# Ledger of designs, part 62: designed miniproteins, single chains, continued (2)

Each design is a single chain, and the fold is of that chain. pLDDT is the mean over its residues in the fold that is shown.

## One batch from the design tools (miniprotein)

Design m6137
Fold by ESMFold2-Fast:
Structure m6137 (fold): chain A 94 residues (1-94)
Amino acid sequence: FDPEDLRSLAEALAPHVPGLSELFQYLADRGVKVTFEVREEDGVTVITLRTDDPRYDGVEIELPPSVAPGTDVDDSLQAREGLRVLLEHIKKLK
């Protein structure tokens, strides 16, 4: 993701997952490039965050969202909607 695309994603996620929104804004403001690795195993979608910030490189997000180690999502229902928005945005940048 380019920083501008990352900022747009942050704005889209703000009402659903404010923690992820703040992270993406922070990375965009630093001009850090972010790549998402999307994989599907046994019907489960797993998203891996790749970034130059070592604090967040390799964070895995599973759909439907549960609070997994290394995720910033606090509310499971908001996380579900936020992750759906994230997936749609990733698909548009294909």
Scores: mean pLDDT 63

Design m6138
Fold by ESMFold2-Fast:
Structure m6138 (fold): chain A 100 residues (1-100)
Amino acid sequence: EEEIKKLLEEAEKLEEEARKYEELAKKLLETYKKAKTKEEIRKAAAEAAKFLGDEDLAKASDEDGIDAANQALGMLHGKAKELREKAEELREKARELAEE
């Protein structure tokens, strides 16, 4: 049915968006673990802050790159989890509608 298709399409879009947050979180974590300079961590944190649209976090990255990176990583994981949970709710609703 058309309603089921719309729910599944919305779930797929949310899962794709969650994947972007997860990929950026992985990249930030890798930079944090392998960084040779504080500047590398700071730049990675600033990139994550821009992606999140968080101006306070972007400002924090200029002074406390490590703390900003940890904060950004937490926010990226949190946003990805929220999107994944919402997608699963939509898939569950689609399953309920498909059961006659």
Scores: mean pLDDT 79

Design m6139
Fold by ESMFold2-Fast:
Structure m6139 (fold): chain A 81 residues (1-81)
Amino acid sequence: SKRDKLSEILGKLYEAASKAKSAEEFVESVSKILREEFPDIDEKELEKLEKELLAKDITNPKDLMEALSLAVRFASEQLLK
C-alpha cells in the first residue's frame, strides 16, 4: 500500500539523517533514496529539494528537523501525485 511504502521511505530518510555528517552527505543519501523509490521522479523538482537541503546546517537540531521534514513532505507528495 502507499502507506506501507511511505513508512519504508520514512525509515530510510531517518537513517540517512542519523548517519549524515554534512548537508552534502544527507542530500546524496536523500536523492538516492528518492530516485530508487520513485523511478519517474521529476529531476527538476528533486534538484529544487537538493538546493533547499544544502542550505540547511544539519549540525543544528532545528535545521536537521527542517531538512528531514522537507524530504518527508517531498516523498509524501510523490506518493499522492
Scores: mean pLDDT 85

Design m6140
Fold by ESMFold2-Fast:
Structure m6140 (fold): chain A 91 residues (1-91)
Amino acid sequence: SMEEKIEEARKRVEESGVELTEVEEERIESLKDAPESIVKQFLEKLLEIAKSPKATEEEKVMALLKALKLDEVRPSEEVREAIVEIYETLE
């Protein structure tokens, strides 16, 4: 299920030890009240990074962490779908 994959994504990020910088956290928090178009651009950028054949595992995990943080700040079906799609690039 989507819920099971999101939990697996959270574990994958925790196991990696990657963390957001204060600047990255503040940027994502600013998306709470941003126009939908800006949120969509942010998610599209994360998906582009995750699906890039040149992306490192660390870059994919960072994209996943950013999507998970966005879900905490501004939960939506689109964000949850992006989390699953990013996570599947790491399988």
Scores: mean pLDDT 86

Design m6141
Fold by ESMFold2-Fast:
Structure m6141 (fold): chain A 88 residues (1-88)
Amino acid sequence: SVASTTAAALILVGVGVDLKLKGAKEEVVEGAVLAGLAAVRLGISSDKAQKVAEKMLKDEKKALELGEAVRKGLEEGKRKIDELVAES
């Protein structure tokens, strides 16, 4: 549901806030925030988001890994947008 997906995004963004308060590097914080964006786009449930949040809080490398995966998706999206603009 939309409510469950919104909760999933808030859980993952909340991880970013918690990691920032604990002195994590900006790339780690961005990774958690990008995980929230991915949760909305992919319809991730709040239960799955909670399990991902627990893993990211225990090991910040998980936030970096997920952030890198989302960034790669965004870069491909940018390339397709630029292609469509060039067609105009």
Scores: mean pLDDT 79

Design m6142
Fold by ESMFold2-Fast:
Structure m6142 (fold): chain A 94 residues (1-94)
Amino acid sequence: MSELLERMEELTAAAVKRIREQGLSPAERQAVRDELIERMAEIAIETLRSLGREKYAEEVRKLKEEAIANGESVSDVVRRLTELVEEAEREARK
């Protein structure tokens, strides 16, 4: 199932477009990156709640906090969030 990945890729593309079109400063680019990671985490948590797998929401929150603090790549964040949600989906048997 790739719906979550597709949504996260859409968010990433929108953020990249905004950065390129607006000519943002380094500080503004960091803010866009942080906002992107927060939005991805929100989508993952909403998906987990819809599956009744709220326990994974804590892992998503920790992952978001670590990614922002460490300046992790967006692709690494997308991969880790997608893995968590896909595992939760399998357990929920949608």
Scores: mean pLDDT 76

Design m6143
Fold by ESMFold2-Fast:
Structure m6143 (fold): chain A 92 residues (1-92)
Amino acid sequence: AQELVDKLYEEWLKYVNTELGKKAVEYERQQILDAGLSEEDIKEAYEEGKNATLEQIAEWRRKARETSNGEAAKYRVKAMAGEIKLIEEIIK
């Protein structure tokens, strides 16, 4: 049921609404840099992600699983930025 999914999501949001969520983004950022991409690519990915809808976040998570290396890390950064923004709005 959607209701159960929403409650599990709320528990997850409480868990990651900490320094851990931000450190996860920083870890992916390092993956992008290690893949030879620029700081500008990271900033662009983060900026795109923080204004995303849940649907866009889900799509980026799927694309991250279908790609590799820096490209996958960019999709994960976009998704994480959006997730962190939603966490801040939901359980602030």
Scores: mean pLDDT 69

Design m6144
Fold by ESMFold2-Fast:
Structure m6144 (fold): chain A 93 residues (1-93)
Amino acid sequence: MDTERMKEYAKKLILGDERAAGVIMLMAAAGEEVPDILIAAMALFLHEGLGLSPETITKILRAMGVEVTVEQVEEYIEKGRKFAKENNIEIPK
């Protein structure tokens, strides 16, 4: 996946696009490496959009086959926030 296509999917994930989330789930299920920016975008949406705790997000990502710690999920949320700000994406409340 090229960088521009990854950014496009990251934007869709932050906005709560279920189809973009489905692509990440399929990649994880297929044993493919999920790009960091897509994990960051998903973690941001789950935390800011759905109000889930970092602990809950860690459990969800692990259940999907993504090996993460709570500390890494907190870092991904911050990376997602930075990406959203730099790309003028407003997170749905």
Scores: mean pLDDT 77

Design m6145
Fold by ESMFold2-Fast:
Structure m6145 (fold): chain A 64 residues (1-64)
Amino acid sequence: MALSAEAQALLEELLAAAREALAAGETVENPGVAVDSEEERRIVERLAEELGIDVTIGELKPLP
């Protein structure tokens, strides 16, 4: 499956957050990720399931 550049950036952000939490001796559960679209939200959810972690997904822009 080919990820868009934006989806790949979200994956990298998720992995970076997990790495930093582990380095600080914290648990990697429910890291926060901001997304700009419904498609990116679905991609982040799928990646979180593949990694076996829970992710809190927020939007970059406030809802109308």
Scores: mean pLDDT 58

Design m6146
Fold by ESMFold2-Fast:
Structure m6146 (fold): chain A 88 residues (1-88)
Amino acid sequence: DNAFADRAEAALRAGRRAEALALLDEYMASNDLTPSQREWVRVLQLLLEGRVEEAIEELLATLKRVNDLTEEQEEEIRARLRAEAAAL
């Protein structure tokens, strides 16, 4: 359920990395994950590892597959994700 993903992100934002990791492990143990959910978990794993730029590019690549993004929209998304990551 997406609620687990939201809880993991909230724990990460609160600096509770061990709790975030435990929630992600529980979520990843689910065999019912969609491709989009698996990609989102990958992004969170990269963020937990401090690999912020790689997390941004993984998420942006996912968004490009489902949306016709302009170059301006891509740069806006990168800027917003960097700001979000800096708040973690």
Scores: mean pLDDT 70

Design m6147
Fold by ESMFold2-Fast:
Structure m6147 (fold): chain A 72 residues (1-72)
Amino acid sequence: SKIDKLKKEIDKLLKELRERSRKLREEGRELDAGIIDSFSSILKWLKSHTKTEDDLQSILNAAKSTLEVAEK
């Protein structure tokens, strides 16, 4: 279903955010890593409470935006 696809895409981006956070810590950027971890936790919580395609799409878009900023 579209809901299952969106949840899978969100999980993939959450994994990428976790990897980015790990890399930031390896670079000594512990504050930046902590901020990314906090946003990831919020997005994961939102995903667990979301039942509609529109809300899942919003979470997916938020995850994408967070990753783009984090890759800076």
Scores: mean pLDDT 84

Design m6148
Fold by ESMFold2-Fast:
Structure m6148 (fold): chain A 64 residues (1-64)
Amino acid sequence: MEEKRKEILEELERHERELVRRYLEGADPAQLTAESRAFLRELLARAEELGLKDLAEYIRTHLK
């Protein structure tokens, strides 16, 4: 029940933690931003296909 929603939320949380860690390790902020936007677009498409409207709106906010 709601396993797909939880899976997407877990991936989002892991991605956010990984971005912070890579930034602290000296990764290029511009490259991290580009990679993050690509990842978020894929999560948005998955959330929209699953009809998770609230999660899709949350992800769209992060893309602006």
Scores: mean pLDDT 79

Design m6149
Fold by ESMFold2-Fast:
Structure m6149 (fold): chain A 87 residues (1-87)
Amino acid sequence: MTAIEAIEEIRREGLRAVDRGDAAEALRQLSLLYRIGGNYGKAREYLRRAGEARKKSSFSQEELERLRREIEDVANTVIDTYRLNES
């Protein structure tokens, strides 16, 4: 498994979580993307937010759409970084 394949799998799982309204799982997957990308501060923040999200039952469509966009943007940025560095 390449680093890029692992990132694409995490992106896919995060987007599936958004599709089913599971903000906690989407935030957890986003935390993993930030960690792989080397942004440990955001990785810790989003993991904390994922834990808090499990205690809340309501997420707006706007919040879910923001998570979708951020998952796609972060995954693309990290993939581009790995393609540059692994070649």
Scores: mean pLDDT 81

Design m6150
Fold by ESMFold2-Fast:
Structure m6150 (fold): chain A 79 residues (1-79)
Amino acid sequence: MKEELEKLVKGAIKAGEMIRNGEEGAEIAADFLVQEARRKGFPELAELIEKLAEAARNGDEKEAKKLYEEMVRLVEEKS
């Protein structure tokens, strides 16, 4: 469980960085991670990933940082 959550969170953070940098395939990577989180039974993480991608897309640095902290907290609580 912890290993899977950690990989999803690391992937989501990377995808968010790629979206912020305008890198090709970043939004597709974020969508894939949302689907994986839901499939693995982490709907709360999937929602956070969706919100992080949206915040990164909109350049909302404040919201992105808040969502990152929420994801880290979720991993700590579930682990």
Scores: mean pLDDT 79

Design m6151
Fold by ESMFold2-Fast:
Structure m6151 (fold): chain A 87 residues (1-87)
Amino acid sequence: MSKEELRKELLELLDELISKETNPRRIAALQEIKYAVEKNLFSKEELEELKELLEEIKRETDPQKRADLLSRAAVFTLEALEKKAKE
């Protein structure tokens, strides 16, 4: 899969997750992740790791576990942004 195909799939998955989320703080976290994907701030490897994390969130039916996975995705995004800033 190309980097552009990965970005497109991630944006679609993020839009689906945002549409199903009711908590404003979690919506904000998902929107921040979406912004980072849209601005091409991730490497291909980071996009692949993020995809696995977001697909885990999509499959998780327990609201507390979903919140935990969302926090992990937000931290992953912040770490990727920090690495980009150091370049």
Scores: mean pLDDT 81

Design m6152
Fold by ESMFold2-Fast:
Structure m6152 (fold): chain A 83 residues (1-83)
Amino acid sequence: ADPARVAEVEADLKRESPETVIAQLRAAIELTRRVGAATGRLAETARIVALLEQAIAAVRAGDYVAAAEHILKAQALLEAMVA
């Protein structure tokens, strides 16, 4: 991941409450599951969901760098899946 992009996402996450960030990540998981069902890309969807769940765990631990890295990996996989 680009360290500058990780720092941007980390800063964005820190601007919100942990509860708001977790709610947004849960919404992203639900959207990802719907995209997986619509496209039949179930294995890729499972990997993206796992990364977003790891991001939630990182936010709960206060590790916003790890959360940002997991989110960026999930975004890259989702973009590759729907390209």
Scores: mean pLDDT 86

Design m6153
Fold by ESMFold2-Fast:
Structure m6153 (fold): chain A 81 residues (1-81)
Amino acid sequence: SALDEIEALLAEAERLAREARRLEAQGAPKSVILDVLRRALELLERALELAEADPTTPQSLVDLLRQMVELTRREIERLEA
């Protein structure tokens, strides 16, 4: 189902976000951290696309995904500065 796909995408994006934080804590190159965060963003944007395409998706889940996309974009911008 679309919800199962959204859940899987969200779980993988959260795993990648944790990996990015681990890499930053270990002093990994900025380019490596950015690559991981951009992958997480792609998965979150795909999850949001699926959530918005299905009118039965709870608005709270759509709002959560929008928030996570925005937070991930801001983290990427912080690292690119």
Scores: mean pLDDT 90

Design m6154
Fold by ESMFold2-Fast:
Structure m6154 (fold): chain A 70 residues (1-70)
Amino acid sequence: SEEKRKEFEKLAKELGELMNKLIDAGRYDEVERIAKKAKEAMELYDQGKYDEAIKVFREAIEEARRALAE
């Protein structure tokens, strides 16, 4: 549980940094889409579904990275 919490917090920080880069780049549609996925991950975490939350959060990070590469 503690290790999964630390992993989730690390992913949240990484996504936050990527989201700031997307905002700076004016990629607002991508920001909105990725933010909805991040919210889903947070809701799963609050339900104690840590593995599912981490999976969805990793998907959000990958989408943010792809958007920045385009």
Scores: mean pLDDT 84

Design m6155
Fold by ESMFold2-Fast:
Structure m6155 (fold): chain A 70 residues (1-70)
Amino acid sequence: SKKELAKQAMLVLGQKVADGASLEELLEIAKSVGFESNAKSHEELLTEFYAWLLTQDDETIEKIYEKLKE
């Protein structure tokens, strides 16, 4: 389902945060998959990114997920 694909993408981003990724690095990662944000915290960016993913089609979310896993 779309929600499961989006959750898998969010788990990959959450792992990058756990591995020490800065807000600036996460903003660049989000931008690389087509999402631009002015979020001022990790939590704000992750919340906005999840909401944005749910507006995309399943094929786009799967491509984003594969890109994020790199």
Scores: mean pLDDT 86

Design m6156
Fold by ESMFold2-Fast:
Order: sequence, then C-alpha cells, then structure tokens
Structure m6156 (fold): chain A 80 residues (1-80)
Amino acid sequence: SEKVEQLVADVERDLALAREELARMRSHKPTPRELLIAQMLVMALHAGVLLAEKSGADPETVARYRAEVDELEAQLRELS
C-alpha cells in the first residue's frame, strides 16, 4: 500500500540522515547539540520502524531496519 511504501521511505531517509550525522561526529569531538540531534534521530527511527511493522511492512525489511538502528544506537553510545 502507498502508506506502507511511504513509511518504508521515511525509515530509509531517517537512516541515511542518522548515518550522515554519526559520520560528522566521528570526524571531530561531538558537541552536546550533535549528540542530542543524533539521539533524537535514533528515537525517530525506532518509532518509524515500529509504525512500518504495525502497518504491514515486510518482516525481513523490518528486521534489517531494526539491526541497522541497533548498530547506529551502539555507535552513538560509544561517541558519548
């Protein structure tokens, strides 16, 4: 459905944004503002993945997104 396609697209976009933010943070010592923005992006990703799952997104796609979000969250914790 169009709704599921949009939710999947939103997760892909937010994953890309989170990866870009973490890459910037790795290039220098992160500021408190950068850490907060990255934390908010990870929270939005958890919500987006849950919404996609509950809306009927493919289980394999959902599992992949969860693994990617968990990896980003672990990387963010190491930068804190």
Scores: mean pLDDT 85

Design m6157
Fold by ESMFold2-Fast:
Order: structure tokens, then C-alpha cells, then sequence
Structure m6157 (fold): chain A 90 residues (1-90)
């Protein structure tokens, strides 16, 4: 299997005035090659917060997509991040 040495978290934007946040996770090897990436976007929909997670392999192919609904933007983002990490650990 691929040897996973580090996880990199890039947070693009969290806007407290708008219920939207974005985060990117990258799995990297010792040579700093990206093994896989996950993009998480959280938005408000009808008073609830929806996180959409897209997982890409090292060749930028979409290999997974998930949605989670929560009462807060932070909880939706957290669920998205947990799902992304679990998928990337495969």
C-alpha cells in the first residue's frame, strides 16, 4: 500500500457573516507528493447546514462524494472532514 506520512489541511475561507466555509485536505508522502485530496464545502440550505465532500485520487479522478446535514456550519464541516479522512485512509 501507499505509505502515508502526513496530512495537510488548507482552510480557504470561513465566513462568519455568511454560512459558508471551505476546507481542503491533502495526504502527502515523504517526497511531498499528493496521494489524494478532499474538498469540503459547507453551505446554509433552508436554515440547516450542508457539507459536501469530494474526494480525488492522485490523478485528480473523483473517487467519492458525500453530503451531511447539521444544525451548525462548524458541525457540518467537522462531519465532512471526518468522512474525508476516513476515505483518504483507505
Amino acid sequence: GNYLIAVSLDTVEINPELPESRAVLSLIDRERNIIATAEIVTREVDGKYVARVKIYDKNNNLIGEFEFEEETAEKALAKGMVAAIKELEK
Scores: mean pLDDT 70

Design m6158
Fold by ESMFold2-Fast:
Structure m6158 (fold): chain A 94 residues (1-94)
Amino acid sequence: DPSLREKLLAGLDRLRELAEQLLADDPEARATVLGLIDEAKARIAAARTPEELRAVIDELAARVRAVSGQLPPEALLALETALAEFRRVLDEYA
């Protein structure tokens, strides 16, 4: 779905900007999180089905959870909030 894809890409772009700001003082955590977002954006852009879009967001959520101990609480909260919103959008279009 192009509309769903566009919404997810726009959301990931906003999350990337926010992560750059929240992780400005932690270059290793910033590089890790921006890498995860950039990989998710590339996969969303290439996705052809709503199931593929959901799989990308679910994988991003799992990878964020795996590195959660490395992240400051404010950055983790922002990531978890954005991921919940992406899932809400996916469920709305399911």
Scores: mean pLDDT 86

Design m6159
Fold by ESMFold2-Fast:
Structure m6159 (fold): chain A 61 residues (1-61)
Amino acid sequence: SLEEYLAEVEARIPSMSAEEALAAAEDLNRLMMENEMTPEQTARAQANIAAAVARARALRA
């Protein structure tokens, strides 16, 4: 399910490489474009995108 996928990504972000984090952010953006999401699902996807981007930035600093 979408909720299971979001939870899986959320759990993996802290251990991702910069490349993995950027790929995860791109995949989440694609999922948001392709799926009709509830406001809660949209907010969670956006939070995961922000976390993944922040992870990539931290690893490149």
Scores: mean pLDDT 81

Design m6160
Fold by ESMFold2-Fast:
Structure m6160 (fold): chain A 81 residues (1-81)
Amino acid sequence: SILKKEEEFLEALKPAVEAARAGDWAAMEEALAEVAEKFGLSEEMKEAILAAIKRMAAGDASPEAREEYIALSEKIVEHLS
């Protein structure tokens, strides 16, 4: 199921998001690199996710920002399908 892949992807991103919220950019990049390798993401997709995580870490935890993060994950799941 595409939804299951999306949920697994979002779950795998949690360490990167937590690191970004703590301002630990090195740990964030390392965690994201592991996710990208596990899910076969391109460098372009990895950079897009990195930008989104940094935005969330800057305190943009609004419903709108969350919706954009989910929309980005949908594009990634399409790539993984």
Scores: mean pLDDT 74

Design m6161
Fold by ESMFold2-Fast:
Structure m6161 (fold): chain A 92 residues (1-92)
Amino acid sequence: SMKEELEERAVEAARLASLTPESKLLEGIGHILALIGELTEAYYLLGKEFAKEIAKRVIETAEKLLKEGKGNPQLTQMVIKAAKGHIEGIEK
C-alpha cells in the first residue's frame, strides 16, 4: 500500500541519518532533510492520522538505535526532534 511505501521511505531516511558517522555530518543532515520531505508527503497524501503513525514509527526506530548505541547520537536526536515536531505541528 502507499502507506507502507511512505512509512518504509521515512524509516529508511531516519536510519540513514542516525547511522551516518560524525565525519559525514553534512550527509547526515541531508538524510534528515529527506526525512522531513517524506513526513510532509505522508501528511499531504495520507492525512493526519497516518502521518502521525509514520512519525511515531520514525521515533521508535531512532530511539531503538540510540538505546543500542548503534547510531550517531547528535543526528539520531535530530531525527527524533524532527519527527516529534511533525506530530506537534499536525496536532495544532
Scores: mean pLDDT 88

Design m6162
Fold by ESMFold2-Fast:
Structure m6162 (fold): chain A 74 residues (1-74)
Amino acid sequence: SELEELIEKAIEALVAGDLARALELLRELLALSPPELHEEVKRFIQRAVHLSLTLSKAELRKELERLKEEFKKV
């Protein structure tokens, strides 16, 4: 629930164009993530930085929704 809430806040920050805030929230998510999701969150952060340079907010949202589903499994 708390981790899902962090993901939702990161999505909101990305939609608002606040990449700095989104990355802060994603770093907090990484720190609170269970070990089995740590690598997935790291890869997402790398992808988010790349996609933000291409201004693909739709792809970033899709990737965050996918990450949210992974957190529901643990």
Scores: mean pLDDT 74

Design m6163
Fold by ESMFold2-Fast:
Structure m6163 (fold): chain A 64 residues (1-64)
Amino acid sequence: SLAEEAVAAGGAGRGEEAARLAEEASKQGMDPHSAQRAAVAAATGGGAEMGRRAAEAYKENGSG
């Protein structure tokens, strides 16, 4: 749910908010697949920083 909220925020151009939501989702055990999806959606939506944050969250939570 938080990962999808992050994707929506990134798509709306709210990269800072999207990054915060992505970090929160990763702390709650976000699925690695959801983190990748959020990063891709943010990048295509113009939220490069959100994409970077989502990738970092993916490494932190889904590394391996």
Scores: mean pLDDT 59

Design m6164
Fold by ESMFold2-Fast:
Structure m6164 (fold): chain A 79 residues (1-79)
Amino acid sequence: SLKNTLENGNLDKLVMAYIIFHQNGDTVTAEAILNAILAKNPSDDTLIGLYYTFKALGDKVSTLKIEAELKKRGIEIPK
């Protein structure tokens, strides 16, 4: 269930769920999943990986949100 995944899902399950809902055009559910990912305080390397994944998907909103989180941590993504 989505609720169980949001509450108890590990990072990999949340990322997989994000991709599925994003591909189906469910942007509201995808945003909720992204917020759950960020709430788990992932590592800088994990956030950098997610940035490139979302950029490849053409998801500008989530890409900018990850970039903002990295900037809060003092990290700038090279062009």
Scores: mean pLDDT 78

Design m6165
Fold by ESMFold2-Fast:
Structure m6165 (fold): chain A 68 residues (1-68)
Amino acid sequence: KKEEAYKAAYDASRAAVDAGLTPEEVGQKAFEAAKKVYPPKNPEETSEVFRIAAEAADDALAERARAQ
């Protein structure tokens, strides 16, 4: 499910970047999407999901920067 959480977070991040949201808002959307696919059961899993979402958001923002 970690790969599925990354994909969901990445897709949400791309949509947020396309909508002109700020990097902070993009990160929030990524985390929400990741939690839906990988609902954390404890603080350790919450940190893992947050890290996956942050990586996906950074990747989406970097991809847009390269396209310009």
Scores: mean pLDDT 80

Design m6166
Fold by ESMFold2-Fast:
Structure m6166 (fold): chain A 69 residues (1-69)
Amino acid sequence: SNYEEIEKKLIEIILDKLLEKGLITEEEREEILKMPFEEQVEKISEILSKLPIDEQNEILAEAVEEVYE
């Protein structure tokens, strides 16, 4: 696997988790997916920074675990 594919999959997993938790809308998810990778990372970081640290860590840990499945 190349890093680019892993990074893309990780972004998709994080966005799916944010959508499932009601932290973003379907429209926001689609908007972020159309952005360049650097902008996707910045946007996700902004959203996560508004959450309690425990919830941030949960989302990131689950996404990292899932990306290698």
Scores: mean pLDDT 83

Design m6167
Fold by ESMFold2-Fast:
Structure m6167 (fold): chain A 92 residues (1-92)
Amino acid sequence: SLIDELEKLSEELNSMSLEEMRQRLRKILDEAKKLKVDQSVIDEIEATIDYIDWLIAELPSLSELEAELRINLAKMVATATLVVAINRLKRE
C-alpha cells in the first residue's frame, strides 16, 4: 500500500500544486513511520518536504519565471526522491 501511494503520487505530481504535494508527502511520511520502514527512506521524504516548505516561503519574493523554474525543479527532485524510495522498498 505504501508503494502504491508513492507510485500514485509520482504519476499525479506534475498536475499538483506545491501545497498539494506537501500534504500528500506528509501523509505518506506518517504511513512510512507507522510501518517502521527503513530510516533512509523516511529521511529522503522528510528532506523533500523541507525543500518544498522552503520554496513555498520563498515564492512571494520570486519573479513569475523564477517561480515556475523553481517549482519545476522541486517537482523533478520530488519525483527522483519517490523513485529512490519505491526502489528501496521493493528491494526489502
Scores: mean pLDDT 79

Design m6168
Fold by ESMFold2-Fast:
Structure m6168 (fold): chain A 74 residues (1-74)
Amino acid sequence: MVTVHATVTVEEATDELVEQIKKAALSVPGVKDVEVVRVSADTLGVIIDAEDEKAAKEALKAIGSVPGVTGVTP
């Protein structure tokens, strides 16, 4: 089990975008849990629990592919 923290910048931190980010990360095989915390109007904190580093990296990549996400920093 690996826990990674990432800062995700977004166009606007809406509830819909938060759910899209959670869904995208959870769709990656080996991801066990995803928490998203609103830090500001354009910044989210994301905590990913994954089976291994590969699953965690794929989850961050999936989050970066969500429309409205402008950046992902591990």
Scores: mean pLDDT 84

Design m6169
Fold by ESMFold2-Fast:
Structure m6169 (fold): chain A 55 residues (1-55)
Amino acid sequence: SDVEQIEMMAALLAGEAGRTEVEREDFERAAERLGLPMSLVDQAMAAREAGRARR
């Protein structure tokens, strides 16, 4: 899904910056890079938090 694509791209951008934590700015940059609406950033962040809780 678009939300999952934003999550994956945000994680890659955080890794490229040498950070272990994914920041909101990584999600925003991911959405911009993928040409997806910024309204999906909150959904992508929520999905990542849910994924972390299930780990």
Scores: mean pLDDT 77

Design m6170
Fold by ESMFold2-Fast:
Structure m6170 (fold): chain A 100 residues (1-100)
Amino acid sequence: SKVEEKVKEYYKQRGIEVPDSLSKEEKIKILKGKLVSLEVTKSLLEAELKNLPWLVERMKLPKEEKEELLKREEEELKEAIKELEKEIEEIKKLIKELEE
């Protein structure tokens, strides 16, 4: 089916070959497991982002270097969170399409 091709493409892009013998139910189970893992990772990165200003302020660095470090790390964490949110939404959509 078109949805099963989307699931195969999703995993193929991430270097994982999905066997044709895998049932619809097993595919859903794997996707739900991946979803939980991604949501946990997102929560950890959000906690890191929240604590970052406190950590940087306590570093023994010149003010200018602290400001540059904070900006760089905030941009990197925000981008990582944004990419995780995109992947979470993609997986949620695939699960919904498979369950329909």
Scores: mean pLDDT 83

Design m6171
Fold by ESMFold2-Fast:
Structure m6171 (fold): chain A 66 residues (1-66)
Amino acid sequence: MKVSEEELDREVKVALAEIYMALADLDYQKGDVEGAIESYRKAAELFREAGDEEGWQEAENKAKSL
């Protein structure tokens, strides 16, 4: 089974989005609300580019709730 470059790019974007979500949670715990919002928004863009609507909505909602 060979993963296409297009499919691999989507998986990489989801992984990066998850990393930004974790970074945002960490920034929020440290009291860096501005940094948390920026990281959640970056995660939302990556989820959206990957076609992950659920991830995009979660990241956007977290950014808007802060």
Scores: mean pLDDT 81

